# Designed miniproteins, single chains, continued (2), part 103

Each design is a single chain, and the fold is of that chain. pLDDT is the mean over its residues in the fold that is shown.

## One batch from the design tools (miniprotein)

Design m7558
Fold by ESMFold2-Fast:
Structure m7558 (fold): chain A 74 residues (1-74)
Amino acid sequence: MEEKKKELDALEQELKELLGRAQKRVQELYDRLKKGEISREEFEAKVAEIQAELLPKLEALGAKIKALRKEIAE
């Protein structure tokens, strides 16, 4: 029980860090868009690239978190 709770906490922390890094990347792109350094189309394309990289990792982490939650709940 205790070991699985620590593993769950570690996965939730990894998810939080993954989301935080993605948000920072999107914010940096948005700041560049506001400064006129990139076009709206370029911004949308780069955000789509970030989402394409992020979604499989989020799905994998989400599946692991759900599995551990079920194991902890018995």
Scores: mean pLDDT 82

Design m7559
Fold by ESMFold2-Fast:
Structure m7559 (fold): chain A 85 residues (1-85)
Amino acid sequence: ASDIEAIEGLIKDAEEKGLSPEVIDYLRKALEALRNGDYETAAEYLIKAAKIFGKEGDTVMAIVASVLATEALIRAEQAKREAER
């Protein structure tokens, strides 16, 4: 599955659960960063979203956002290595 589709899924789940508008805004910003190939910025917003999910007691959503942030950081490192060739 696309990481973009995974974030779109998180946005839908957050809206259905009635979670804060702040977490939805962070997820949307992460989605835009991924679409622009800015994996580092995407990871930052996903980490912020995971923190809010944790505070709101949604451990599963917090874990999913953290996993997606880790994947974004891996992609950022890969892009950096390709640029340094």
Scores: mean pLDDT 82

Design m7560
Fold by ESMFold2-Fast:
Structure m7560 (fold): chain A 87 residues (1-87)
Amino acid sequence: MEEEEKAEKELEEFKKELEKNEPEIYKLIKELLEKIEKNGSISEEEAKEFKKKLEEIKKLDEEEKEKIQLLIMNEGVKLVKKENEEK
């Protein structure tokens, strides 16, 4: 759906902005995704620690926090698809 595609594109742009402007936050997200890849999931405690570290780096507004959560979920879905479909 067009709305779904637009949301994914906005998350891709947000990811690029984080990598460029907020490398500390981007690194933290990548570390979380690596844990998902290695362990198959993250624990509630790991999710809690991630949120704590985000707040220590920068006081994010509600929109930024939501985009970060959506980005992590979207990247997780891509990892699952990549495992099931090589292309």
Scores: mean pLDDT 71

Design m7561
Fold by ESMFold2-Fast:
Structure m7561 (fold): chain A 75 residues (1-75)
Amino acid sequence: MVGETLAEILVLWARQKNSEQLRAMADTFKRMGAEEASRLLYQAAKKVDEGNIEEAERLAREAGEKAGKYFEERL
C-alpha cells in the first residue's frame, strides 16, 4: 500500500515535468539508504529534462515500488 501510493505521487511529479521534486525525493531516498530507488528517481528526473515523460513515468513508478519494499523490509 505505501509503495503503491508513493509510486502514484512520483508518477504525478514526472507527468507534471517536476524534475526538481523528483531529484529532491531521490536525495531523501539516498540519505535513508534506499540507494536503488534513489538511482531510479535520478534517472526519471533526467528523462523529464530530456522531454521523455513516458520513460520518466515508468522509472518513477519503479522507484516508488522499490522504495516501498525497502521501507517494509526495515519496519
Scores: mean pLDDT 83

Design m7562
Fold by ESMFold2-Fast:
Structure m7562 (fold): chain A 95 residues (1-95)
Amino acid sequence: SKKKLLQEVAKVLVQLLATVFQDEEARKLVKELKIPKISVEEGLEFLEKHKDELHDLSLEGNPEASALLATYLSIKQGRLPSPAVRKRVLEVARK
């Protein structure tokens, strides 16, 4: 389902935020939700596979898909997303 895809993408992004940027809230959520460890390479490959679907949902006005896509693109550029965008990603992963 669309909701399940957004949750799975959010969990992968939370793992990458924790691993790549050592984000404290992301690290806490990885532990709380027992998100499985994946390599940075595996995480990026998963996100690239779902990029077009996230883009389509974002164009349709889905704010969760927009935040997830923005986070993925930011990580690919080696940049930490804004606090507001990161908060949205953590909220999606918690659902």
Scores: mean pLDDT 86

Design m7563
Fold by ESMFold2-Fast:
Structure m7563 (fold): chain A 65 residues (1-65)
Amino acid sequence: MEERRRLEEEFRKRMRDIEKDVKEGKLTPIQAAFTYLALSVEADFAGLEEIAEEARRLAKKYITS
């Protein structure tokens, strides 16, 4: 359970870094979408379904908006 929490914190940090890079113009929306899709796959393999769902939602946001 503590290992899962650590992984969740790592994924949350990666997601914050992606958002920061988008705001700073370091990532385009399309690049952010692909990065979130990759992160969602990693989260699924780690059993972090809630993180994977959030990453997929953010990927869709950047593709469609």
Scores: mean pLDDT 82

Design m7564
Fold by ESMFold2-Fast:
Structure m7564 (fold): chain A 80 residues (1-80)
Amino acid sequence: SAEFEEAKERFKKVLEEDVKVILSDPRLTEEQKKKLKEIIEEYEKKLEELPDDVKKLQELARELGKDIAAFLKEVEKSLE
């Protein structure tokens, strides 16, 4: 549907913008940057395999948010 395609493109844009900001943090190690890129690649793959279902897209967005939050918490622990 047009609404699903619009939501999917918005998801991709927000994902790219947020990742660019996080990857610009000079405190991140090369290993942490690689791990973040791996997480993003997995979610991009899942997004391409998603059926035309806005609810499933919303669930995928929530899972991505949780994984990024967990990644950032581990980064903060590594800085202590």
Scores: mean pLDDT 82

Design m7565
Fold by ESMFold2-Fast:
Structure m7565 (fold): chain A 93 residues (1-93)
Amino acid sequence: GKVTVKFLGPLKLEGGTVTASVRVEAEGEEQVVVSFELYRDGKKVGLLEVVTARSGETITLTIKNVKPGDEIKVTAVSAKSGKEDTAVGKVEE
């Protein structure tokens, strides 16, 4: 079925740290693999986290060593269908 991932709020920088909260939904699926990646100046800096979540769950990650203008890319992939969705959020000052 359809997979969706979205940020639940702005990615506000506080002391070099951002708290990112995302919600995942997957039609007909219970398990979603969610990956968080950091991008700077259009380049991948690193993989931050990979978690397994259930449809309807909220995942919160605290990310250190980020700068204003950095992007956090979240990809949610259905464990059964392989269908995916991606959300990109920009770190704000």
Scores: mean pLDDT 85

Design m7566
Fold by ESMFold2-Fast:
Structure m7566 (fold): chain A 55 residues (1-55)
Amino acid sequence: MQKSKEEIKEAYEKLLESAIKIARDVMGATDEEIDALKAYFEERLKQKLEELEKS
């Protein structure tokens, strides 16, 4: 495996933080939109971690 689970989690956390900042500061996203964004990244992270488990 090229990356550890911790590295993948950290990368997704940083990407999510950047996306939330842009959504709030630039796009004026609502709390509901931010929650949807968090849910989307959480699901993608789970899928990626499962893929690494089965590699």
Scores: mean pLDDT 77

Design m7567
Fold by ESMFold2-Fast:
Structure m7567 (fold): chain A 80 residues (1-80)
Amino acid sequence: SELAELEAWNKQKETEIEALQRKIAELMDQLNKLREEGKETSQEVADMVREIEGLSDTIKQIEEEIKKNMEDALAKLKSQ
């Protein structure tokens, strides 16, 4: 059914977001350790910040895709 396919797709996208969130958490922990060591302006910190920003942007894109797909599904139901 279309509903089962939508649920499976949403579950896969949620799993992708969870993996990205875990990676951000790991990078944030590493960033906090570097800041505690007084290395807040190091190249390693700059690289980690850029990676966190990139991962956050990817999460936003996936969330927007989920939102659009849910809105499209609701529009189809209202048209019946």
Scores: mean pLDDT 80

Design m7568
Fold by ESMFold2-Fast:
Structure m7568 (fold): chain A 81 residues (1-81)
Amino acid sequence: LSEEVKEVLEESIEKTKSKRAKTILEELRKDGDTLEVALGVYKAISSRKQKPLEEVAKKTGMSKSALSELNEALERAIEAE
């Protein structure tokens, strides 16, 4: 996990308005291994056309706005690799 990915994640957290999305991003920031796994899962979603994030949103009551902010943050982190 690169230092550039950590910087991008921190900037994304500061720009995040949803408390739910911000809490998730802050938890990912605390543990680099968890963040690496999360980015790997997100890449797998893109390659396999699955909807794990939509299913998680349904189970956790996450709003479409919160899901959008979380998606944007993870996409930016992947681009920083």
Scores: mean pLDDT 71

Design m7569
Fold by ESMFold2-Fast:
Structure m7569 (fold): chain A 67 residues (1-67)
Amino acid sequence: MISLEELEKQKAEDPVASEAIDLRIDALKNNLSDEELQRRMLERVAGEPVDPSITVEEAAERAVARR
């Protein structure tokens, strides 16, 4: 579990990665974990269980391209 305070501390220690960390902080501010956010997005895009014959990444790209 990642807290906002921990992310802000990492941002101060690694300014080069500050942009990526800032995005993570924004996701937490909306009470969503990174994993939950990705899971919800995939479920909404697919509307159905991911086909095991293809990768999760390919399934997401295919759905986005068709949308």
Scores: mean pLDDT 58

Design m7570
Fold by ESMFold2-Fast:
Structure m7570 (fold): chain A 103 residues (1-103)
Amino acid sequence: SHMEKARKLLEEAEELLREAEKKLEEGDYEGAIEHLKRALKLLVEATKYVDLTQEQTSRLIGRIIAAIGYLIDAERGINPEKAIREALYHLKEAIRILKEALE
């Protein structure tokens, strides 16, 4: 089912976020950024299988835009630890919105 496909993509995205957090703790900012970008790609793919309300869509877009902004800051070396933590937070919130829409 579409819902099952979405859930599997979101579970994979959450695993990538956990790995990104571990890389951040190790001081591997490049590795953390790479995993966050992969999680973002899976999260965007999951939106193809999820019916969102207008409110959920607005909140999701806001979280994705914020995450992208922080990923750009991290790649540019602008407060990379803080930027990676903020990108992690916004991607976790984006996944939460998609999971709520699957209920």
Scores: mean pLDDT 91

Design m7571
Fold by ESMFold2-Fast:
Structure m7571 (fold): chain A 91 residues (1-91)
Amino acid sequence: AAEEVERLLEELGRALAAGDDEAAYELALRLADKVMEAVESGELSPEEGIRYLDRAIDLLAAYEPRASDPLRISMAIIHLAVTRAVLRSSL
């Protein structure tokens, strides 16, 4: 789980470096799903899951002003933030 989440973060970073907003959006959704799955299975603590989501949000937020499709990037950030809030409510 942690290895898969780290891989998705690395892929997200590469998509952002390439200016691929659609790939960044899809990777952010997969990251949120994988973090939730890993927390629900006990492979990650909720606190660890939140830290991974925060890292993804920070990457996307730093990129958003330079995005060719800022609405798509904003939607990715919102999805991650909602997932983070769900994990916080379980603490």
Scores: mean pLDDT 88

Design m7572
Fold by ESMFold2-Fast:
Structure m7572 (fold): chain A 100 residues (1-100)
Amino acid sequence: MSIEELLLELRDLLVQAAELLETDPAKARELLGEAARLAEEILEMLKPYASEETIARFEAALARLRALLADPNATREQLLAAVRAVEDALGDLWEEYQKS
């Protein structure tokens, strides 16, 4: 599976989960769990091409998302903010990879 295919799948999972947080939060959390696993795989593949700072930001965003997923009282707003942080950090990671 190509890195590009994995990135498209991750983006699709994050978008679908964000949409479902209002109407089906249980399904949204399942999709975010899948997204977190896929994000870890992508990070491992892109680590050699990214700065320590970019890697640390992505790891921090992902850790926050996982912590919120483990909290049954986490709000929709908290989960949406965590998704946004992962998307932003993923964008930075991808830009550094493309410049490598």
Scores: mean pLDDT 84

Design m7573
Fold by ESMFold2-Fast:
Structure m7573 (fold): chain A 64 residues (1-64)
Amino acid sequence: TPLSDAELEAVLRRWVGRDAGPDGSEATRRLRPGEQDVGPPMPDLSGWSPEELRALAAAVAALL
């Protein structure tokens, strides 16, 4: 899918920024967008495959 890097980066930055800690390892553990899952206007704003966007964003965020 022609996923926009900006969209993915915005999602990751939002969750990382919110739970950003002094250590990356801690951020990784707390880097779970599940709490605000679906709620953000980003996946709905996409208009193509919001499910894939959420899954991909969550996977990438968790990978960080």
Scores: mean pLDDT 50

Design m7574
Fold by ESMFold2-Fast:
Structure m7574 (fold): chain A 105 residues (1-105)
Amino acid sequence: AEEEAREAEEEAKRAEELAKKGEGEKAAEEAAEAAGEAAKAAELAEKEGDKEAAEEAAEAGEEAARAGTLAAKASKTPKATAKAAGAAAGGIGAAFHGRLAAEKA
């Protein structure tokens, strides 16, 4: 859970840097990886009843959502834009899941 949340935050940060450089396709890929790791972190935190890990997963999901939004704006192809939008939605979902898991712990 904690390792997955940290990995998601690093991938989200890389996606934002790539988006700022205009590399939308690479940014979309990194944002999608960040959203996936944040979702995994939220699931593990809920399973373990770990409130701190769940809060970290929620923050990672918020970072992944922001990275996905920035990647979508930098993307020049429909495929990359769709992938980045999916990452933004996935990040929002992970954030929500993490916050619910934290409340149940």
Scores: mean pLDDT 83

Design m7575
Fold by ESMFold2-Fast:
Structure m7575 (fold): chain A 59 residues (1-59)
Amino acid sequence: DDDVSRRLLDESGELDAQSNRLREQGRRARARGDVDMSDRLFRESDELDRRSDELSRRA
């Protein structure tokens, strides 16, 4: 179903954008020396990337 593929790609794109935003926040946290915040943000970013890849494969 073309509509299903389009929705999966849209969701994948949203997750990828969120992952990139968290990665940028993680870099800023690292730059200010907030190691705990940086580690959390990078782990959340990696999880979103994995979910984005999964949805993209299903599309």
Scores: mean pLDDT 83

Design m7576
Fold by ESMFold2-Fast:
Structure m7576 (fold): chain A 77 residues (1-77)
Amino acid sequence: MMSLREAFDAVVAGDESAEPVFLERFAEALREAAANGASRETLRIAAQYVAQQLRDAGRPALADRVLAVAEEILEEL
C-alpha cells in the first residue's frame, strides 16, 4: 500500500493515477497531526509547503485540491 511520501513522489513524477491515494494519505496525515496536538497554523503551513511543491512540479490543479482539503480539515478543528 502506497505511503504519503510514495504517493507524493508519484504525482510529482506525473502519475495521475496516484492522485486519489495521495489526497487520501495527505488528509489522514493532517488529521493525525491535529489529533497529536498540531496547531491550525502548523497544519496550514504544512499544506502550503506541499501545495508549493506541487505547483513547482507543474501540478497547480492538484495544489488547489490540497489547499481545499486542508481548509476543510481546519474548519472541523
Scores: mean pLDDT 84

Design m7577
Fold by ESMFold2-Fast:
Structure m7577 (fold): chain A 100 residues (1-100)
Amino acid sequence: SAATRQAVIAIVERARDEVLALLDEHNAPEAAKERVAAAFDAALARLADPSASDEEILATVRELRGEVLGLLEEHNLPEDARARVFAILDAAEREIEAVL
């Protein structure tokens, strides 16, 4: 439903803000923050498609999680920062599963 889609978008937008704030706290390179923001923005654009199924929504969220974590590793962020980002994204995925 449109309400479910808006709830998913709100969860992902909150996760985006939390992840970017955490990257700022850990003094992440600007290039890493820009690429992470771009990954979230691309996922949000896909989630805005009203024809997306629940399975496609979950696939988009899981792909976003993998992409963000890969970017953090590529930019050599500390394990503690990566673990905290993982926790944010894992919590967001569980919240999305609960509203689907």
Scores: mean pLDDT 87

Design m7578
Fold by ESMFold2-Fast:
Structure m7578 (fold): chain A 62 residues (1-62)
Amino acid sequence: SAAGEAVERALREGGGRAGGAVAREIADTYGPDAARQHALEAARQGLSGAAAMLWEAARYAE
């Protein structure tokens, strides 16, 4: 998904802090269930880092 690609780009450019910040913004904006859906889509695309960060952000958005 575009969300997973955005997290992956942030990870590549700014490391874990940048990727985590983008993932948290997605979870805060769309809610935890949407963030989990984006995490599953990122995992299907092979974006394991982005998927993990989106899943973690969803847990904290609950």
Scores: mean pLDDT 83

Design m7579
Fold by ESMFold2-Fast:
Structure m7579 (fold): chain A 89 residues (1-89)
Amino acid sequence: KVSEEELELEINVALLEMWLGVYSNILHPDNPGRPLNDEELEKAAEWMAKTLSPETLKELAEAVRRLAARDPSLPAELVLLAEKLLELL
């Protein structure tokens, strides 16, 4: 039912979502789950670029872009983060 390609995309999207959540909790520990604005997403992308390998981040960001083209329910903040990461890498 689920292809290996589809599973890989979902895993990579979930990993980027996890890292976004980690940064959000660092920035807003008393307000978990708060959506980040454009400036906060820019800082999240910069933090990830310094913390994680460029190759890994590119794979995660590319997976989000690819899934977003097929799934309009994907969070807008995650898509915007992926775009910012690809501009930095």
Scores: mean pLDDT 79

Design m7580
Fold by ESMFold2-Fast:
Structure m7580 (fold): chain A 98 residues (1-98)
Amino acid sequence: SSSLLEKAEKLAKKAQDAIKAGDFDGALEYIRELIKLALEAIKQGDLESARKILEEAIRLGDELIEAAKKAGDRESALEADILRGIAGIILGVVNLLS
């Protein structure tokens, strides 16, 4: 839905800004909220929105992993890798159902 995509766009921007600021805890929380929005889209049968939101979560996860590694924050890099992996698995399921 357009409403879910609008929420996702705002969360993605907040995640991107948090990554740039070195706020890795904030970035992780925004990526978790993106994954939750994707699951809400799936529950509503909106697989197109779910796919777009999950692709954005994966992109942000990849950026966060690289930023956290560069900063020497091993814990945030590991948490970002786990979230990116979860988003990738969910995207695989969405693609199977589409």
Scores: mean pLDDT 91

Design m7581
Fold by ESMFold2-Fast:
Structure m7581 (fold): chain A 61 residues (1-61)
Amino acid sequence: SFEDLLESLLAAVRSMVEAGVSREHIELFVRHEVRELQRYEGLSEEQAQELYDAAMAEIDA
């Protein structure tokens, strides 16, 4: 489900933050991952934007 994809993405971002990965590299990962999810899961532009925004907010949490 979309919620499962969101949870998985946020978990990956949290792990990268804890590992000390730079914001720049996490942002690049998130952009790539969201594009792949659009391709494989058929996410709408709105869903893709929601994933991106949530992931970026998680970096600064």
Scores: mean pLDDT 84

Design m7582
Fold by ESMFold2-Fast:
Structure m7582 (fold): chain A 72 residues (1-72)
Amino acid sequence: MDLEEFKERLEKVKEEDLEKLKEVPKEEAKKLLREAVAYYTAKAAAATDPELKQAAQLLADAAQELLEEIEK
């Protein structure tokens, strides 16, 4: 998967995940998102490939954005 294809899929998934998270109990959604942020941040730090590092960072950032949206 190239980085541009990954970015396009990530934007779609962010929209779908936000709608799906609204159906989940708020506390459970926040827990899942906090775990995702921690997981992908660690993956980005461990990655030696620049594209994989950027992809993991984008996933961590997306999870953080969703977490902030759910907390509103």
Scores: mean pLDDT 73

Design m7583
Fold by ESMFold2-Fast:
Parts: sequence; C-alpha cells; structure tokens
Structure m7583 (fold): chain A 67 residues (1-67)
Amino acid sequence: GAAYARKAAEAARAGDGEAGARYGGLASQNSKTEEGAHYADKAGAAARAGDGETGERYGLLAAQYSE
C-alpha cells in the first residue's frame, strides 16, 4: 500500500499521469484501510486528469493511512 501510494504521488508531481494512475490503483488494491484505498483512488484520478498537485496530496495521504 504505502510504497505504491508514494510512487503515485511522485509520478503525479512529475506530470506522469499514466504512471500516477497505475500506482494509485495498485496502492488502492494493496491498502490496509478503506481511507488509504479511497485516497489512493483519488490520487490516481487526479494524476490521470493532469492535476499533479492534487495527485501528490492524495498520494501522500494514502501512504499515511497505509502505515
């Protein structure tokens, strides 16, 4: 969970929407919490939409809830 969520945040910040969406989905599937999964899905969706700032924010939240 947390490792994929961090990768989603990094990809979103870098402007890589495809990688951000992929890692966000993996983080959601591997989350130990419903909240972590929810934030990971939002991170992936934001990255896919080209919103790197929102994708990074939600990816970091997903990582926090996966610890």
Scores: mean pLDDT 81

Design m7584
Fold by ESMFold2-Fast:
Structure m7584 (fold): chain A 68 residues (1-68)
Amino acid sequence: MKGKEGGREIGERIAAGVPPTFEELESLKGDKEAADAAAEVYRERGGNTPEQAEALRDLVYKGGTGEV
C-alpha cells in the first residue's frame, strides 16, 4: 500500500496538469488514505475549486476500490 506519501505524489502530478499513470492509480487501490492524500495535495497546490477537488477524489477512489 502507498499510504499518504504515495497519494501526495500522485496529487502533485495532477495539480501540475499531468494525468496520473495506471501504475499510480493502481497504487491507490485498497489504500483510502493515499487517495485522500492525493485530493488534499491537489487542493493545497492549486487552490482550485471544490468541484475540481471532488472530481479528483471520485476518480481515484473509484479506481482504487473498483473490483479488485
Scores: mean pLDDT 62

Design m7585
Fold by ESMFold2-Fast:
Structure m7585 (fold): chain A 55 residues (1-55)
Amino acid sequence: MDKENVAIAEVAHRAIERPMTEEEVRAWLKEKGVSDEMAERAVAALRRQGLLAPP
């Protein structure tokens, strides 16, 4: 399994524990080496699931 998919699963689990802002999700994923394209997909998915905090 590639590292980007693992990082996305981890950030989703963290967002369930505490809602994260879009900026927090992007920053965390960039620290894990996730590409900008995959980070934006993860942000969009978390937004649809209602797991993102307002900015």
Scores: mean pLDDT 77

Design m7586
Fold by ESMFold2-Fast:
Structure m7586 (fold): chain A 80 residues (1-80)
Amino acid sequence: MSEEEIEREILEAFVLMMAEIMKKYPKETTLEDIERLARLAEEAGSERAIEALEEVARALEAAGRYELAEAARRAVERLR
């Protein structure tokens, strides 16, 4: 495994961990958190990272955080 492959796996792991935290605490999630998650998902370049961002969008919408859910959905559209 190359350093580049290891970096991508670490980025994916961070995205998945951040997404789980955001899904558990959607009221604590900020726009900056969404922007950071989107950047890390783009760098990871994995479908799993993009799916995690989609899950965060759904959790935010369910919590009534509609503007943040929309920001997350736009990030997903940009990465697909």
Scores: mean pLDDT 83

Design m7587
Fold by ESMFold2-Fast:
Structure m7587 (fold): chain A 71 residues (1-71)
Amino acid sequence: GPLDRARAALDKALATPGLSPETREHLRRAVALLDAGDTEGAFRHLMEARRGAVPEEAKEHLDEAIDALGG
């Protein structure tokens, strides 16, 4: 389902090398919020991560997670 898809995409984004500490923190918060059932909070942190400096590989996974939660 959409939550499983978002979680899988988030895990792949977090595994991407070259993430800034700020982007990594937003992704960790998104994971924690998603696991707690706060999809709105998770989505906000994904949008903040996407606005930052993100490697191209991680952008694909971020865009998939954003789409899964409400894009």
Scores: mean pLDDT 85

Design m7588
Fold by ESMFold2-Fast:
Parts: C-alpha cells; structure tokens; sequence
Structure m7588 (fold): chain A 66 residues (1-66)
C-alpha cells in the first residue's frame, strides 16, 4: 500500500538533490504501480511541481486514484 505522507518526505529529499525527472518518474511508476501509459503524465506533474513536494505528492495521489 502506498503511504503518501512518507512519499512526500522522500520527494522533498530527491528534489533537493536535483534528481532528473526521468529517474524520478521511473521510481514513482514502480512505487505507485502505475502503467507505462501514464509516464508522460507523471513527467509533466514532476516538472510542474518540482518546487512544491507536497503539491507534487497530492497530484500523484490524484493520478494514482484515477
């Protein structure tokens, strides 16, 4: 089961270390068990919310539940 509170803390760390969006997308697709068809949406969400890890986590939760 996905723990979005823990994910927010981890995303904060990864974004501070300036992890490239493709690498972060690979991690998130595996962790959230998302289909590859959603990769482009994940990449767009990362780039739109790179400065706000809490909002990034919320947008990923919406995508996960859709």
Amino acid sequence: QVKFGALTNFLTMLLQQKVPAPSLANFLIKELQLPESKREQVLKIIEAHRQDPQQLAKELEKLYKS
Scores: mean pLDDT 79

Design m7589
Fold by ESMFold2-Fast:
Formats: C-alpha cells, structure tokens, sequence
Structure m7589 (fold): chain A 89 residues (1-89)
C-alpha cells in the first residue's frame, strides 16, 4: 500500500526549520507530523481544512514539538509531486 502525503517546510520564530507532513485526513484527525532540523518527531492534528493525496489543499495543523512547544501552522500544499509552503500562525 502506497501512502501519499503532502509536505511543507516552515521557518519557526526562533529561526529553526520544521518539516511538516500531512497524511490524508479531516479536521480532528491526528494526520499531521513535524520533524525538526535534528530529526525529532512532533505529532500533529488537523484543525481546519482537508488533506488529500492528489491536489493542492490549504490545511491548518497544530504540531506538538519534541521539546513540548505547540505551533500552529497554515500549510498551502502543492499539487501531487510539488512541495508546499507553510506559515506559522
């Protein structure tokens, strides 16, 4: 089974980069994750929008970082095979 997701890179307020991954999902689902520049995994929940594996989507996610910080990110995912861009809210 091939699972396709969407991804975006976000620059945090402290200047560190966060890779945000989106799995297909609806608001309320734990279908997002963050990976910091040191490879630490953070768990995320979709709070607005719908993630699909086929087309561009605009999704707001809440990521709990490995250090316990919570970041809210607006992800503008590209079409299939494109990288998206993220903005910290």
Amino acid sequence: MIIEGRAATVTLPDGRDLFVGLLPGQPGEKAAFGIDENGHLGEGTIIEGTADGEKASQVTVEITMADGRVVKVLVNAGESGEQGVGTVL
Scores: mean pLDDT 68

Design m7590
Fold by ESMFold2-Fast:
Structure m7590 (fold): chain A 60 residues (1-60)
Amino acid sequence: MAEGLYEYIKPRYGEEKARKAKELAERRLSTVPPGDGDGEWEALRRAAEESGIPVPEQPP
């Protein structure tokens, strides 16, 4: 999932921002209980925000 955020950001905002967002997402995801989809989405959203990226839309 952090890998998905990296793949989403890299072509749009560059590799440096993608790496930063991935690192932040991995850190936040480590505190989310397994199977908590809302918590997983919030972790990815906050990682993107902290990287200066507009909230990415997750494909269904």
Scores: mean pLDDT 69

Design m7591
Fold by ESMFold2-Fast:
Structure m7591 (fold): chain A 75 residues (1-75)
Amino acid sequence: MEGEKAIDETLEFLRPTIEALVAAGRPDEARDLGIDAVEQTVRELKRKGIVTDEQANELLERGRKRVDELVAELA
């Protein structure tokens, strides 16, 4: 799916911070950080015309799930 690579790169960049927050016993803050970053990335892709409204909604759903899975794996 178009835009998935941008989500992957965003989460990879944030991974050390997410890991540190989970290790500090702050998984809710780690999740919020990841979700906010996904939302910002999707908004930028939509603004640039890289994704449609439908694709943006699907990327948000998948991105949020990836953040939840990452936080759960690290906890």
Scores: mean pLDDT 83

Design m7592
Fold by ESMFold2-Fast:
Structure m7592 (fold): chain A 65 residues (1-65)
Amino acid sequence: NLGDTLENYLKNTGEDFQNFLELVGEDKFKACEQELGVKLSSVQEILNLPQGKRDKLAQCLLTKT
């Protein structure tokens, strides 16, 4: 599912939040944060999201261009 895809991206970046932002695009990530009503400042905070929120974040990052 999309949340599992997001988890794999985070693991592939060595759980480095800055590398993750560079990979997905910082502006896109911030837009998705605003759409979901969340504020995320680390990989750990993303991984601690409920599965449904993580799936929505992943969907936003994949569909918002």
Scores: mean pLDDT 75

Design m7593
Fold by ESMFold2-Fast:
Structure m7593 (fold): chain A 87 residues (1-87)
Amino acid sequence: MPSDEELAALGERLAKAGIEALKSEDPTRVVAGATLVLMGSGLSPRRKELLEEAAKVLEEMTSSEDPRIAKIAKEALKLIKEKLKEL
């Protein structure tokens, strides 16, 4: 049965996996990556740091030449920035 420490560690791993998925240049993986970051960071005491790291990656992606990726990145970045305001 997972302890609070195990849940926090799982959250960090999920958030980091999500950040890597954001870099895939695949719209489906970008959506999945944003979801993993939002869910995983919520389980971690490092939530603010993980969200800030993801926001940096997403800001780079808003300049993507693929308009689908740019749109998804802008929407995900907005959600992450809203969560950062709560912290």
Scores: mean pLDDT 82

